# Designs tried in a protein design run: designed miniproteins, single chains, continued (3). Part 27

Each design is a single chain, and the fold is of that chain. pLDDT is the mean over its residues in the fold that is shown.

## One batch from the design tools (miniprotein)

Design m8973
Fold by ESMFold2-Fast:
Structure m8973 (fold): chain A 110 residues (1-110)
Amino acid sequence: AEEAARAAEEAGRAAREAARAAGRSSDKSGSVEAAEGASAAGIGAAGAYASAEIARRGGSPEMAAEGAEGAAGSARSAAEAARKAGGDGERAERAAREAEEAARRAREAA
């Protein structure tokens, strides 16, 4: 449970970074898609943190893995939107890869 929770927290942190990068791309380009991606990644990050906390309180490690996977998916969408909006997508892409790796570790620990 602790390993899955830690990985979910890492996925949440990476999703927040993807959200910030997509938000910056939206601010520069005016892209509504990038703004939507930033919002979704922020929500995904919150979900991952909540799932990690539930797992630490005796919930199943599978809940942490599901939260981490949700965060990784939203981070990926944010990175794609940021890339379409302009060159600022590189940071979002890196964050999405970090979230995806953290989600894999959360699943392995479940």
Scores: mean pLDDT 83

Design m8974
Fold by ESMFold2-Fast:
Structure m8974 (fold): chain A 58 residues (1-58)
Amino acid sequence: SEEELKEQAEKLLEAAKAATTRVQAEIIRAEAEKLLEKAPTEEVKKLLKETIELAEKK
């Protein structure tokens, strides 16, 4: 559901902020990219894109 996707996106964003290694960041980025394909709204897509951007900076 949309609510579940939003919760998952928010959890991934928090995980990306907490990630301290490239391996952790890579896993988070891959999961966020998969969720982007299922995201029904622009709000969820923006959260996932922000997560990917943060993960890429690690």
Scores: mean pLDDT 80

Design m8975
Fold by ESMFold2-Fast:
Structure m8975 (fold): chain A 85 residues (1-85)
Amino acid sequence: SAAAANRAKGDAYLAQGKQYEAQGKEFEKAGDLKKARDYYNQAATHYLSASRYYLLDESRVPQGFAANEKYKELLERARELGRKE
């Protein structure tokens, strides 16, 4: 079904977002602020995609909102790191 396909895409983007976020945190810890920013921007983009697919499924609306909050959080973190360069 379209709902199942949208959930699967949401899950895939969420998993990718989490991986990019984890990498961003490691680069930030290492002091590589440029790479940290780039990875946080990639994570934000994937969380936004996850949110959009989850919001197409009524059973996944809370997951969609959660992914959108992660998008906003990581986008702001990336902006803050850009200001420190």
Scores: mean pLDDT 88

Design m8976
Fold by ESMFold2-Fast:
Structure m8976 (fold): chain A 68 residues (1-68)
Amino acid sequence: MASMEDFLNAFAEADKDGDGKITVKQAAEVLRSLGYNPSEEQIKSYDKDGNGYLDVAEWEKLAKELIS
């Protein structure tokens, strides 16, 4: 199973601008590459600002949910 370290490394690679944000679409693609298959709806539930991006803190919450 992917660890929190794997999730954080994958987030950093997807964040091409280094601004600490990725889109919901990028998050879905990253998670599928790690062997998970969440819906965009599930990912959007972690987007508290409703702006179509996940901050690293929101990403960590999603990762913890998937790791259990």
Scores: mean pLDDT 77

Design m8977
Fold by ESMFold2-Fast:
Structure m8977 (fold): chain A 88 residues (1-88)
Amino acid sequence: MSSRQQQQRDIVRDIVTDIAQMIRQGVPNSQIQQRIRQHVQRMRDQGMDQIYIDRFYNAARRLIGDDYLSDDDVQRGDRAEQRTRQEQ
């Protein structure tokens, strides 16, 4: 059941692994940040559920630390968006 949910979960796992490998290989931070943005854009373009996009952001934040993602930006932006986002 929910083959789409399983597919989204698998995609998140794969892209998190991609970012982790880039970090281990010493890829420049700017390129890693760009790769993260590309993955997020791709997920949004494919209509992935926000919960899986959030999981990716949380995983990426843990891998690279707070250098890329500010908790203030994530928490406040996400909360403010919640009401206005409603199926535009």
Scores: mean pLDDT 68

Design m8978
Fold by ESMFold2-Fast:
Structure m8978 (fold): chain A 61 residues (1-61)
Amino acid sequence: MIDRRIRAAQRAIELNPNNPQAWNGLGRVYRQQGDFDTAQQYFDRAIQLDPNFTDARVNQS
């Protein structure tokens, strides 16, 4: 089943898709679940929106 935290984060992104913090938040959720590949994709999206977003870089492989 889809985690409610993930649904809430997806809804936040739908409201503001240009917010790198929302994408970084999704990356952290997937990292906590052990899905590092998916987490890295969300972190990459955050950096794509803001290349100076350092939080996303800290969680990359």
Scores: mean pLDDT 71

Design m8979
Fold by ESMFold2-Fast:
Structure m8979 (fold): chain A 68 residues (1-68)
Amino acid sequence: RLTPEEARALADALVEANGGRVSKEQAITVLEALGLTREEAKALVDSVPGDYLTAEQLAALLTRAGEA
């Protein structure tokens, strides 16, 4: 389970590695690695508008997944 600090650090690292944003498919893969099903991960990322997530948006989803 990720702490809020670990979730933010992971989100920042992924966003930096991808030129300032993370695709929804990349976010789904990370959420599945945290123990979510693909359906659960897809539902979370689909709650965010557009095709990409910012570090703040990704950190929020990772924290939420860790609490679920």
Scores: mean pLDDT 78

Design m8980
Fold by ESMFold2-Fast:
Structure m8980 (fold): chain A 77 residues (1-77)
Amino acid sequence: MSPLEKAIQAAMKAVKAALDGDIETARKYLEEARKYLEQASPEDRKVGERFIYSAEAYLARAQGKEDEANELLKKAE
């Protein structure tokens, strides 16, 4: 599994945890996703960054930070 694939899987787990209201677990998976993305090529980092912004947006929303979530979702596009 490539660093990009690991980053995407971790980001998806972070989104699930955020949707479940598990903020601590969401933060741990988001940190793991960022760590794997640092190991990816510059091209793969641009792809993976969108998944990380999506995960950050759902985490922000779970914390009641709707404005921050909306700005992060724009970066995920």
Scores: mean pLDDT 84

Design m8981
Fold by ESMFold2-Fast:
Structure m8981 (fold): chain A 74 residues (1-74)
Amino acid sequence: MKADAEDIKAAEEAVKKGVETGEKQSATIHMADGSLIGVSVLAKTPENAEEAEKSAEEARKKIEEARAMQEAAE
């Protein structure tokens, strides 16, 4: 099913901003079937830096899956 390409781009920007600033970021990708993919990056602190990095990695994986669905729908 097609994912919204602009939402995918916005989610990528949110992940980038979260990694660069260490601030919590979130985005939602709308699918053509009406379903939603939520992505979020945790705020980075010295105590949770590894968890924040992991959350960014999980968000990137979700974005890649949405892109694959967008590509497959062509």
Scores: mean pLDDT 75

Design m8982
Fold by ESMFold2-Fast:
Structure m8982 (fold): chain A 94 residues (1-94)
Amino acid sequence: MKLSREELDGEVRATLLLMEVSLAKKLAQQGKDDEAAELIKRVMERAEEDYRRGLLTPEQLRELLAGFKDVSKVATGNAKKAAEEAIKRLEELL
């Protein structure tokens, strides 16, 4: 199967968003709940917008959902709340 520019852009986009989710998990584990919460909200808003524009596949959105679920298991306070809100919003798109 040949990779189109759109398919390549989508994979790069999904990878960058997943890296940011991983960073949010690390920040939450370090007790930086407010920084993690802010990052989670930005990633969630970008993922929702990109999905609605057809720039992310449902499979890529499910990978982001799994990432936010992992964050919610280790996060506390504002970061946990932000991760749970992200999970709910992204599940409503699927």
Scores: mean pLDDT 83

Design m8983
Fold by ESMFold2-Fast:
Structure m8983 (fold): chain A 63 residues (1-63)
Amino acid sequence: MSKEELLKAVEEFKEIYGDKEEAEELTKKIKEAIEEGKITREELLEIEGVDESIVTMLEVLAE
């Protein structure tokens, strides 16, 4: 996935789950990691609060 595709996926994720405080905090952390160039599945899994299901959802939204 490209950085632009992942950033779009994160915005879609926020639209779906952004009514929850935890989702907004998590979205911010993921966005910051992507801006730093962390775009692989393994790098995203290193982010606090990101699990396999969240990474899979971002991958689906980025396709």
Scores: mean pLDDT 75

Design m8984
Fold by ESMFold2-Fast:
Structure m8984 (fold): chain A 75 residues (1-75)
Amino acid sequence: MQAELAAIAAEIEALWPQMSEEQRARLRAELERLERETRARVEAALAAGDEERAREILRDGVLEAARLALAIARA
């Protein structure tokens, strides 16, 4: 996972100056949606007393966000 995140971050950094304003706006909107969904799932896990599951959801959310950002940057 860490190696994948580092590779994605490097590619997004390289693509960022080439992204259109429309691509950047789409990226912000999609990341905001994913953040809300991940937050709701984390809050549900914490309410159930499952701190370990909450951490797992956060890690998965970070990877999903990175992959989504890369897909939008490549479009």
Scores: mean pLDDT 80

Design m8985
Fold by ESMFold2-Fast:
Structure m8985 (fold): chain A 99 residues (1-99)
Amino acid sequence: DEGLKKFEAGDYAGALAEFSKPEYENSAEAWLNYGKVLFKLGLYENAAAFYRKAIELDPNYAEAWANLGEVLKKLGKYKEAEEAYKKALELDPDYEKAK
């Protein structure tokens, strides 16, 4: 909650500090939000790792799969990106808009 508020305010360092707290270790949403901060900072490999952690905690997290697809596309990993987007669409067809 506090981490997401800091992220939306543009306080990326503060958001990362909040998301790294032990209470968020098993929160798929926290790992996804941490990955979004890393993506905004251009740390695409690190963002991908954090999105994968969110998926590990919740394999049915369509938003995490969609964000993984986007970051893999930024990394030039087009085949892996396509597979991630396909999984997101399988879980939630509304993610077709994330192209």
Scores: mean pLDDT 79

Design m8986
Fold by ESMFold2-Fast:
Structure m8986 (fold): chain A 70 residues (1-70)
Amino acid sequence: MDRETLERESRLALEIMAASIAKLAGDNEAAIEHLEEAIRLARELVERGMNVEAARETIEKLEEELEKLK
C-alpha cells in the first residue's frame, strides 16, 4: 500500500470510529456529521482507484448507518 492510500484509509477509519463513539453516546448529530465525512473520504478512494472494492463496501455500510440515524 502506498503512503497516500494509507493516510487516506487511516483518516477514513478515524471518522468511522468517531461516528461509532458519537452514536454510542446518543449524539446523532455528531454521528451523522462523521458518517457523511467518512462517506466522502471513501468516495475519494474509489475516484482515485485506491482499494476500490473495500471502499465501495465501506460506502454501502456507512450509507445504511446514516439512513438509520436520519
Scores: mean pLDDT 84

Design m8987
Fold by ESMFold2-Fast:
Structure m8987 (fold): chain A 70 residues (1-70)
Amino acid sequence: MSEEEFRREVDLALAEMYVALVRRIGERKGLSPEELARLLDEVADYIEKKTGNPEAAELVRREAERVRAA
């Protein structure tokens, strides 16, 4: 595996971990789907700014869309 592939996998894994953490916070605090989706959008923006990886940010934004659609 190349260093570039490894970094991409790390960024995607971090995005997945952030999604899991936000969902867990939402369950504990009884957040509505809209509140949960808003937090996921904020996390996506944070990931994009910190990693420079739009694919990782898009993963989190897709989860926000799924939460809103449920």
Scores: mean pLDDT 83

Design m8988
Fold by ESMFold2-Fast:
Structure m8988 (fold): chain A 66 residues (1-66)
Amino acid sequence: DFFKTYTSATVEVNGKKITVTVSGGTLDAIARVLREAVEALKEDNQTATATSADGSTATVKIEKLP
């Protein structure tokens, strides 16, 4: 479905540009993974995965730009 085919986005947090890649999953799983990813921004190349109530998963990889 059209909600689960997101490939990548660049977001700005605390004045830093960070690339976030999301693949698959429902909006609920994607939202949870994004929140966890933002919290983990102090680690380089952090990956987070969340599962929604319907069993769909979403994975986010964060890369800090030098």
Scores: mean pLDDT 53

Design m8989
Fold by ESMFold2-Fast:
Structure m8989 (fold): chain A 91 residues (1-91)
Amino acid sequence: MTEEELKKFLENMGIKIDISKVSKEALQYLYEGLKALSNGDFEKAVELFEKAIKVDPNLPIAYELLARVYRMLGDTEKAEEYEKKAKEIKS
């Protein structure tokens, strides 16, 4: 996925982010996670977004994407936890 394709994918999901500030390694995990999510592989998407957070713990988008996946899985408690973490990073 190109940077432009990733940006359009995120915009289609209602997610706004300046990807120019994201590290290349974290972006690669976001790419693979979003690809897994589009294929309905929610478990793979969770693993990849968690790897993005390990690379860049101050990356709100990775927490927002994890929250979305957990809501799709019906895990409201984890979704709310990750939504809170995303807000705490957005100072």
Scores: mean pLDDT 76

Design m8990
Fold by ESMFold2-Fast:
Structure m8990 (fold): chain A 91 residues (1-91)
Amino acid sequence: MEELLKKAEEEYAKAKEYAEKAEEALKKGDYKEAAEYLEKAIRHAERAARLLAEMARLQGKTEEAERMLAKTEEAVKEGLKLVEELRKKAE
């Protein structure tokens, strides 16, 4: 469990780093770089959420874990739509 928390924290830190890089790329009008960093941020955030959901399951909080995963899947889907829009602007 402690190892899962540490991995979740590491994934969250990477998500934050890439999100900040995506924001800087957007400020420069570099839509291609912004899309690339945003996708990396989304994937790291997804991994962090999945690790936290696994921790919830190990604690017997199965319904909480299921709700967390459902919200994560929806957020990833919406985030990837934004990545696709940024890629189209880069064309």
Scores: mean pLDDT 86

Design m8991
Fold by ESMFold2-Fast:
Structure m8991 (fold): chain A 70 residues (1-70)
Amino acid sequence: AAERLEEALVRGGVPPEDARALAEAVVSGLGEEAARRAAETLERLLAEGVPVADAIDEAFRAAVALAEAA
């Protein structure tokens, strides 16, 4: 999950070192499922042409919502 989220962040233009730190933080704080949801959401929004900053914000909101749903 962390690797997929890192790859999506790099594709969106986040520097590799920052993308890795963010992906690891999401997995550590929210879990593997939440990180996977963030990656899927970010990949979709970037493919739709959503601005990177907005795509990242929505991806992380989706991850938090999934983590809180239990």
Scores: mean pLDDT 81

Design m8992
Fold by ESMFold2-Fast:
Structure m8992 (fold): chain A 71 residues (1-71)
Amino acid sequence: SGAAVYTLLGEHYYREGLEAYERGDYETAIRYLEGAIKAYEAALALDPSNEEARANLERAKEELKRVKEDL
């Protein structure tokens, strides 16, 4: 389903964002985490009952906040 594709895309972007953050590339980390958030929001728009996408969206928003606080 489209929701599953967006959930997987979000997971990919989330991982890339964390890897960029670990190497100190904050601009790249922010871009990937914003991409993850958009992907999970798209998944939830297609399937509002998707608990995995909802939990992952919250996690991505939390990490984006942490990265921005390290600027």
Scores: mean pLDDT 87

Design m8993
Fold by ESMFold2-Fast:
Structure m8993 (fold): chain A 55 residues (1-55)
Amino acid sequence: MGTKVAEAVKLLLEKNFSDEAKREIMEKYGLSEEEVERLKKMIEQGLADGAARRA
């Protein structure tokens, strides 16, 4: 898997999951709406797991 997914994740986090961030990711990385929603879900699950393990 390419660096593109990691960069898309970073951009989503940096822009607080705004609609503009989603649009930029779709245009810049050629991701579909479904792929962006998948990335968001993975980030949310990763954050939840990280919080649970830190607590």
Scores: mean pLDDT 70

Design m8994
Fold by ESMFold2-Fast:
Structure m8994 (fold): chain A 57 residues (1-57)
Amino acid sequence: SMAELRQRIHDLVLRSVALYVQGAGYDFEGRKELAQKLYEKAEKLFKEADELEKQLK
């Protein structure tokens, strides 16, 4: 349903933001490899959300 699609997009965006915030924390501590992995995962989720938004037309 459209409601389920919207919920999935919202969930993906929130997860992406949470991962970016966690990554920034590790980056600030100098844990660059952990930060990079979290940033990469965040970008992947954000791109997935963007593709799903195109289906909401």
Scores: mean pLDDT 87

Design m8995
Fold by ESMFold2-Fast:
Structure m8995 (fold): chain A 66 residues (1-66)
Amino acid sequence: GPREAGRAAGEALLAGGASPEAATRGGTKIQIYLSQGNEEEAIQAALAGGADEASAREATRYLKEG
């Protein structure tokens, strides 16, 4: 569900090199952009949080699937 997807996305961002604070902010921004149907902006928000591209895409996928 959405809670589990949010947790998985946060863990993916952390694994990709984001700090705990940046992973939390990135996860929130990804959820906002995905709720607007804007997947590209969601990925960019994750990258701005310090995650690598692969982890940004993985986090976005978890939130989209959940």
Scores: mean pLDDT 75

Design m8997
Fold by ESMFold2-Fast:
Structure m8997 (fold): chain A 61 residues (1-61)
Amino acid sequence: MESVQEIKDRLIAELEAARAAGATDEQVANGKAIVEEAAKIAEEKGIRDLEEIRKLAAELA
């Protein structure tokens, strides 16, 4: 199973890839902040599923 830290790193890498596709620096920075908050909530709740952490990030956006 992936750790919350590994999932966070993967989601941040996806945001950096979105920059190459035309996302602004501000959009990427905001996305990273949301992913950090989602990872914090996931760690507190014991959530270690990539899709569930993605859902948390989407709910915070």
Scores: mean pLDDT 78

Design m8998
Fold by ESMFold2-Fast:
Structure m8998 (fold): chain A 71 residues (1-71)
Amino acid sequence: VEEENQRGVLRLAAGIAERLGLPDVAEKLRQAATGPVSPEAFEYAAKAVSAWNQGREDEARRYLEKAAEAI
């Protein structure tokens, strides 16, 4: 299901934001995961998850901030 997949990515990004010490960003992403998903927010969240998985914490931080701004 497309909507659930997008919300799953936002929830993963929220968890990463918490680990990186960005609680406000984490809460915004978690709230966004409970409603309609902005395509721009989803794109940045997906890039943040990818950067985190590659060990690029600074890049993940920037994408998480952009995802929260796009909500």
Scores: mean pLDDT 83

Design m8999
Fold by ESMFold2-Fast:
Structure m8999 (fold): chain A 58 residues (1-58)
Amino acid sequence: GVDVIKLNAEHELEELKEEYGISDEEYEKALKEVHRLLEQGDFESAAKLFRELEEKYK
């Protein structure tokens, strides 16, 4: 369900934060946006957000 998807998204964001040194402020903004998108069923935009974060901090 959506709760499992949110948990997986949170784990992925935590890994990106640790790997690329994303700030607490940027992490919190990304987490809130991902949760919003997932709650709205916008999985495509949530996936895009992850790709953009990876590209930005690589």
Scores: mean pLDDT 77

Design m9000
Fold by ESMFold2-Fast:
Structure m9000 (fold): chain A 66 residues (1-66)
Amino acid sequence: MHVEEAIRYAEEGDIEGAIRHLAEAAGESPSPEARELLIKAAGYAAKGDTEKAVELAREAKRIDEE
């Protein structure tokens, strides 16, 4: 949901959209570990490192599914 949208925006180079969706995903995440990764991903996206942001967002999704 929110994480998948964030990944799509980041892959499109829409840094602003990616950050907004990562922030929403972090607020909704039931796992404190996944939430930390989503916050970190937003930070990387803000610095223009969208590849790292996507990696962290995918890892957060795996934690929430585990």
Scores: mean pLDDT 79

Design m9001
Fold by ESMFold2-Fast:
Structure m9001 (fold): chain A 70 residues (1-70)
Amino acid sequence: SEEVERVRPALEYALSLVKNGRYDEAIRVLRGVLPRAPEELRPYLQKAIDALEKGDKETAIKYLEEALSL
């Protein structure tokens, strides 16, 4: 919980970037957070990155929102 709260601002920022079509910037933010993220968040962040690399905005938002709900 505390570790999730520590990365929450970066995930909220990444979600904002995705919603504004700034996918490359969102990918950079998420890649920067990934090594410091709690183990439970990493699969969601990786799936969000993979979706953004394919231009799949809806899937990226889904996984970022799921990560933020943990």
Scores: mean pLDDT 86

Design m9002
Fold by ESMFold2-Fast:
Structure m9002 (fold): chain A 82 residues (1-82)
Amino acid sequence: MTDNQRRLMIFRRAMRQVDTDGDGYISWAQFQALLDSMSDVFSQDTIDFMRAQAAAADTDGDGRLSIDTIINIVRAALDRFG
């Protein structure tokens, strides 16, 4: 198991806990809190990249992000930064 696979698994688990409603979406506030809680797992560059990509992905500006969108952002960030 690679470190990136382990980090992705930890992030998926954390998102399941944050998505208490089980609707497959989380708010910007929940996403930011999740990133802050994982600052020991990810570098600051990785976190900054994920924040920027999430802002770009929220095209309707409603402040909600789908879990699938977040997973894709995390995967891209890990591929770029490790």
Scores: mean pLDDT 74

Design m9003
Fold by ESMFold2-Fast:
Structure m9003 (fold): chain A 75 residues (1-75)
Amino acid sequence: SHMQQQLDDLLAEIRSALTAYKAIQDAEAAGRPVNPEAREKAEKLYKQAKEMLDKLVKQLTDRINELLGKLNELK
């Protein structure tokens, strides 16, 4: 479905940003040179990914709570 595709795409984008940021951290830990501009870009994408993930968690929690509320009304 369109919603499932959007979720999969968003999760892939988040995963890519986290992977890129980890690659920068791993390079620094290994003593490999890291371009400062690339690091700053990776940090910005990491922050965006964290915000997107937090938003997804809230949206899913809100949907689950709505369904639990309806279930409780059925008693």
Scores: mean pLDDT 83

Design m9004
Fold by ESMFold2-Fast:
Structure m9004 (fold): chain A 80 residues (1-80)
Amino acid sequence: SRIEILKEAQKVWEETLELINKYRDKLTEEQKKEVEELYKKIEELGTKLQELYVNDEPEEKLREILEEMKKLKEKIKEIL
């Protein structure tokens, strides 16, 4: 379902921010910069997914963006 993909993407976005905030004080300045850059990409993809959803784009396109967001979240988790 397109709405379920949108909700899952919002959850990935929110959970990633929560993880960053939880571990931020343990990060070096270099790790903080890397995490910030990866998180910015998640924000950009989340915005793109919302636009695709509003414009009635196919579920396959929404799913591709969600999978990219999930990969970025895993990269952030490896740094944290």
Scores: mean pLDDT 87

Design m9005
Fold by ESMFold2-Fast:
Structure m9005 (fold): chain A 61 residues (1-61)
Amino acid sequence: SQRQQLRQQELEWARKMQKEIKKLEEEYKKTGDPSVKEKLRELRKQASDRSLAFQKQLEQL
């Protein structure tokens, strides 16, 4: 079903995003680079925004 496909795609995307965030968190701990901190902020915002949009899509189906 369309709902199952959307859930699966979002789960896979969320897993990939979580791995990227963890990698950047480890990099920031080692370097203290402000640019890495900004990338973390952007990725966390993207993940949050997408999660909200996904929930809204599911509610419309």
Scores: mean pLDDT 82

Design m9006
Fold by ESMFold2-Fast:
Structure m9006 (fold): chain A 107 residues (1-107)
Amino acid sequence: SVKLTQSPASVTVAAGATATLTATASEDVGNNLLWLFAKPGQEPSVLIGNATTRAPGVSSRIQGSGSGTTYTLTISNATAADTGTYTALDYSRLPPTSGQGTTLTVT
């Protein structure tokens, strides 16, 4: 089965800084990767689809990159609104597999 490992588990950045979040798959998942974002206490919503495609209304400061086994979410010029949990989801096979999540805090 595919395993998704996210790193770091938690990260704190200053407002205006860049945060880099990584997801590593145990097998090639192609572009079948979602990035989900949940504000504290809220349900997750889709942030990035197909590894690189920004969801409607998502800031251009947020970009997904990578393919195959290594995927990166980059959040530039971080704001307090970026604080929350980012979860990678593999849907290359069913059932989908999620990573453990990365918690970002912007100070």
Scores: mean pLDDT 86

Design m9007
Fold by ESMFold2-Fast:
Structure m9007 (fold): chain A 57 residues (1-57)
Amino acid sequence: DLEELIRLAKEDPEKLERLAVRAYLEGDRALLEQIVEAARIAGNEKLAEGIERALAA
């Protein structure tokens, strides 16, 4: 749910980062893309860039 991810990016970015790590370890690229989008919408560009670099092959 993109809306909840946006809230996490604003309210608790550390929790969103932990969720991104778990998604990465599980190979859930769709969830990672949603987390990146949510971080960008929330204005946390540093988090979005970090996750994008992790996704880039």
Scores: mean pLDDT 79

Design m9008
Fold by ESMFold2-Fast:
Structure m9008 (fold): chain A 76 residues (1-76)
Amino acid sequence: MAKEVERLLEEARKHIAAAQEALSAGDLATAREHLRLAQEKIRELQRLDKEGKMTPSQREELAALAEEVAALQAQL
């Protein structure tokens, strides 16, 4: 269970990074797809948070990732 949260956080970070790279390259379609995948990971993490399976530090990381996804979507 702890490994699932860490894996999802890592996967969300990777998709956000890929979306940033795609935006820098002007590839809006690839950026949108990576943001969609990041949002899927964030929704899974929010479910785990509701179940009480996340530490306070993991919850702060989730909040930061959700904010970053929203900021990147605003650029599209």
Scores: mean pLDDT 86

Design m9009
Fold by ESMFold2-Fast:
Structure m9009 (fold): chain A 65 residues (1-65)
Amino acid sequence: SLVGRRFRVLHDIKAQTPEELSLKKGDVIEVLEEVDPVWVRVRSLETGEEGLIPRQALREDAEEI
């Protein structure tokens, strides 16, 4: 399970819809929910803002800490 795991963003992640969260390189995020096979809900530890990102972004644009 990805829930509760923390990741450091390695490359900027740009929201494509209002439900998605934009993140910058260096941001630390926590996974709150595995929504479906494509989407996870995360919280920024810098801002407290919550939103969706693609699971692909966790694999390609972030590293687990």
Scores: mean pLDDT 88

Design m9010
Fold by ESMFold2-Fast:
Structure m9010 (fold): chain A 68 residues (1-68)
Amino acid sequence: SAAAFLRDTAEWARRQPNLTAELLGDDRLVLTASGDGYLLLIGVALRAIGTPEVSVELRGDTLTLTAR
């Protein structure tokens, strides 16, 4: 499900260097990259685009994922 994807992604991202993850309620995940973390952010964005019921917004070093 979209909610499970956001939760699992947040848990994974929290373990990565140069990424911060903030899960807002059950439906929105904000990832922020620093330095070389940007490449990890792009990887997440590509996976999210292929995930049903997930909206993707990338602005600078910040990726916002929303469950629909």
Scores: mean pLDDT 84

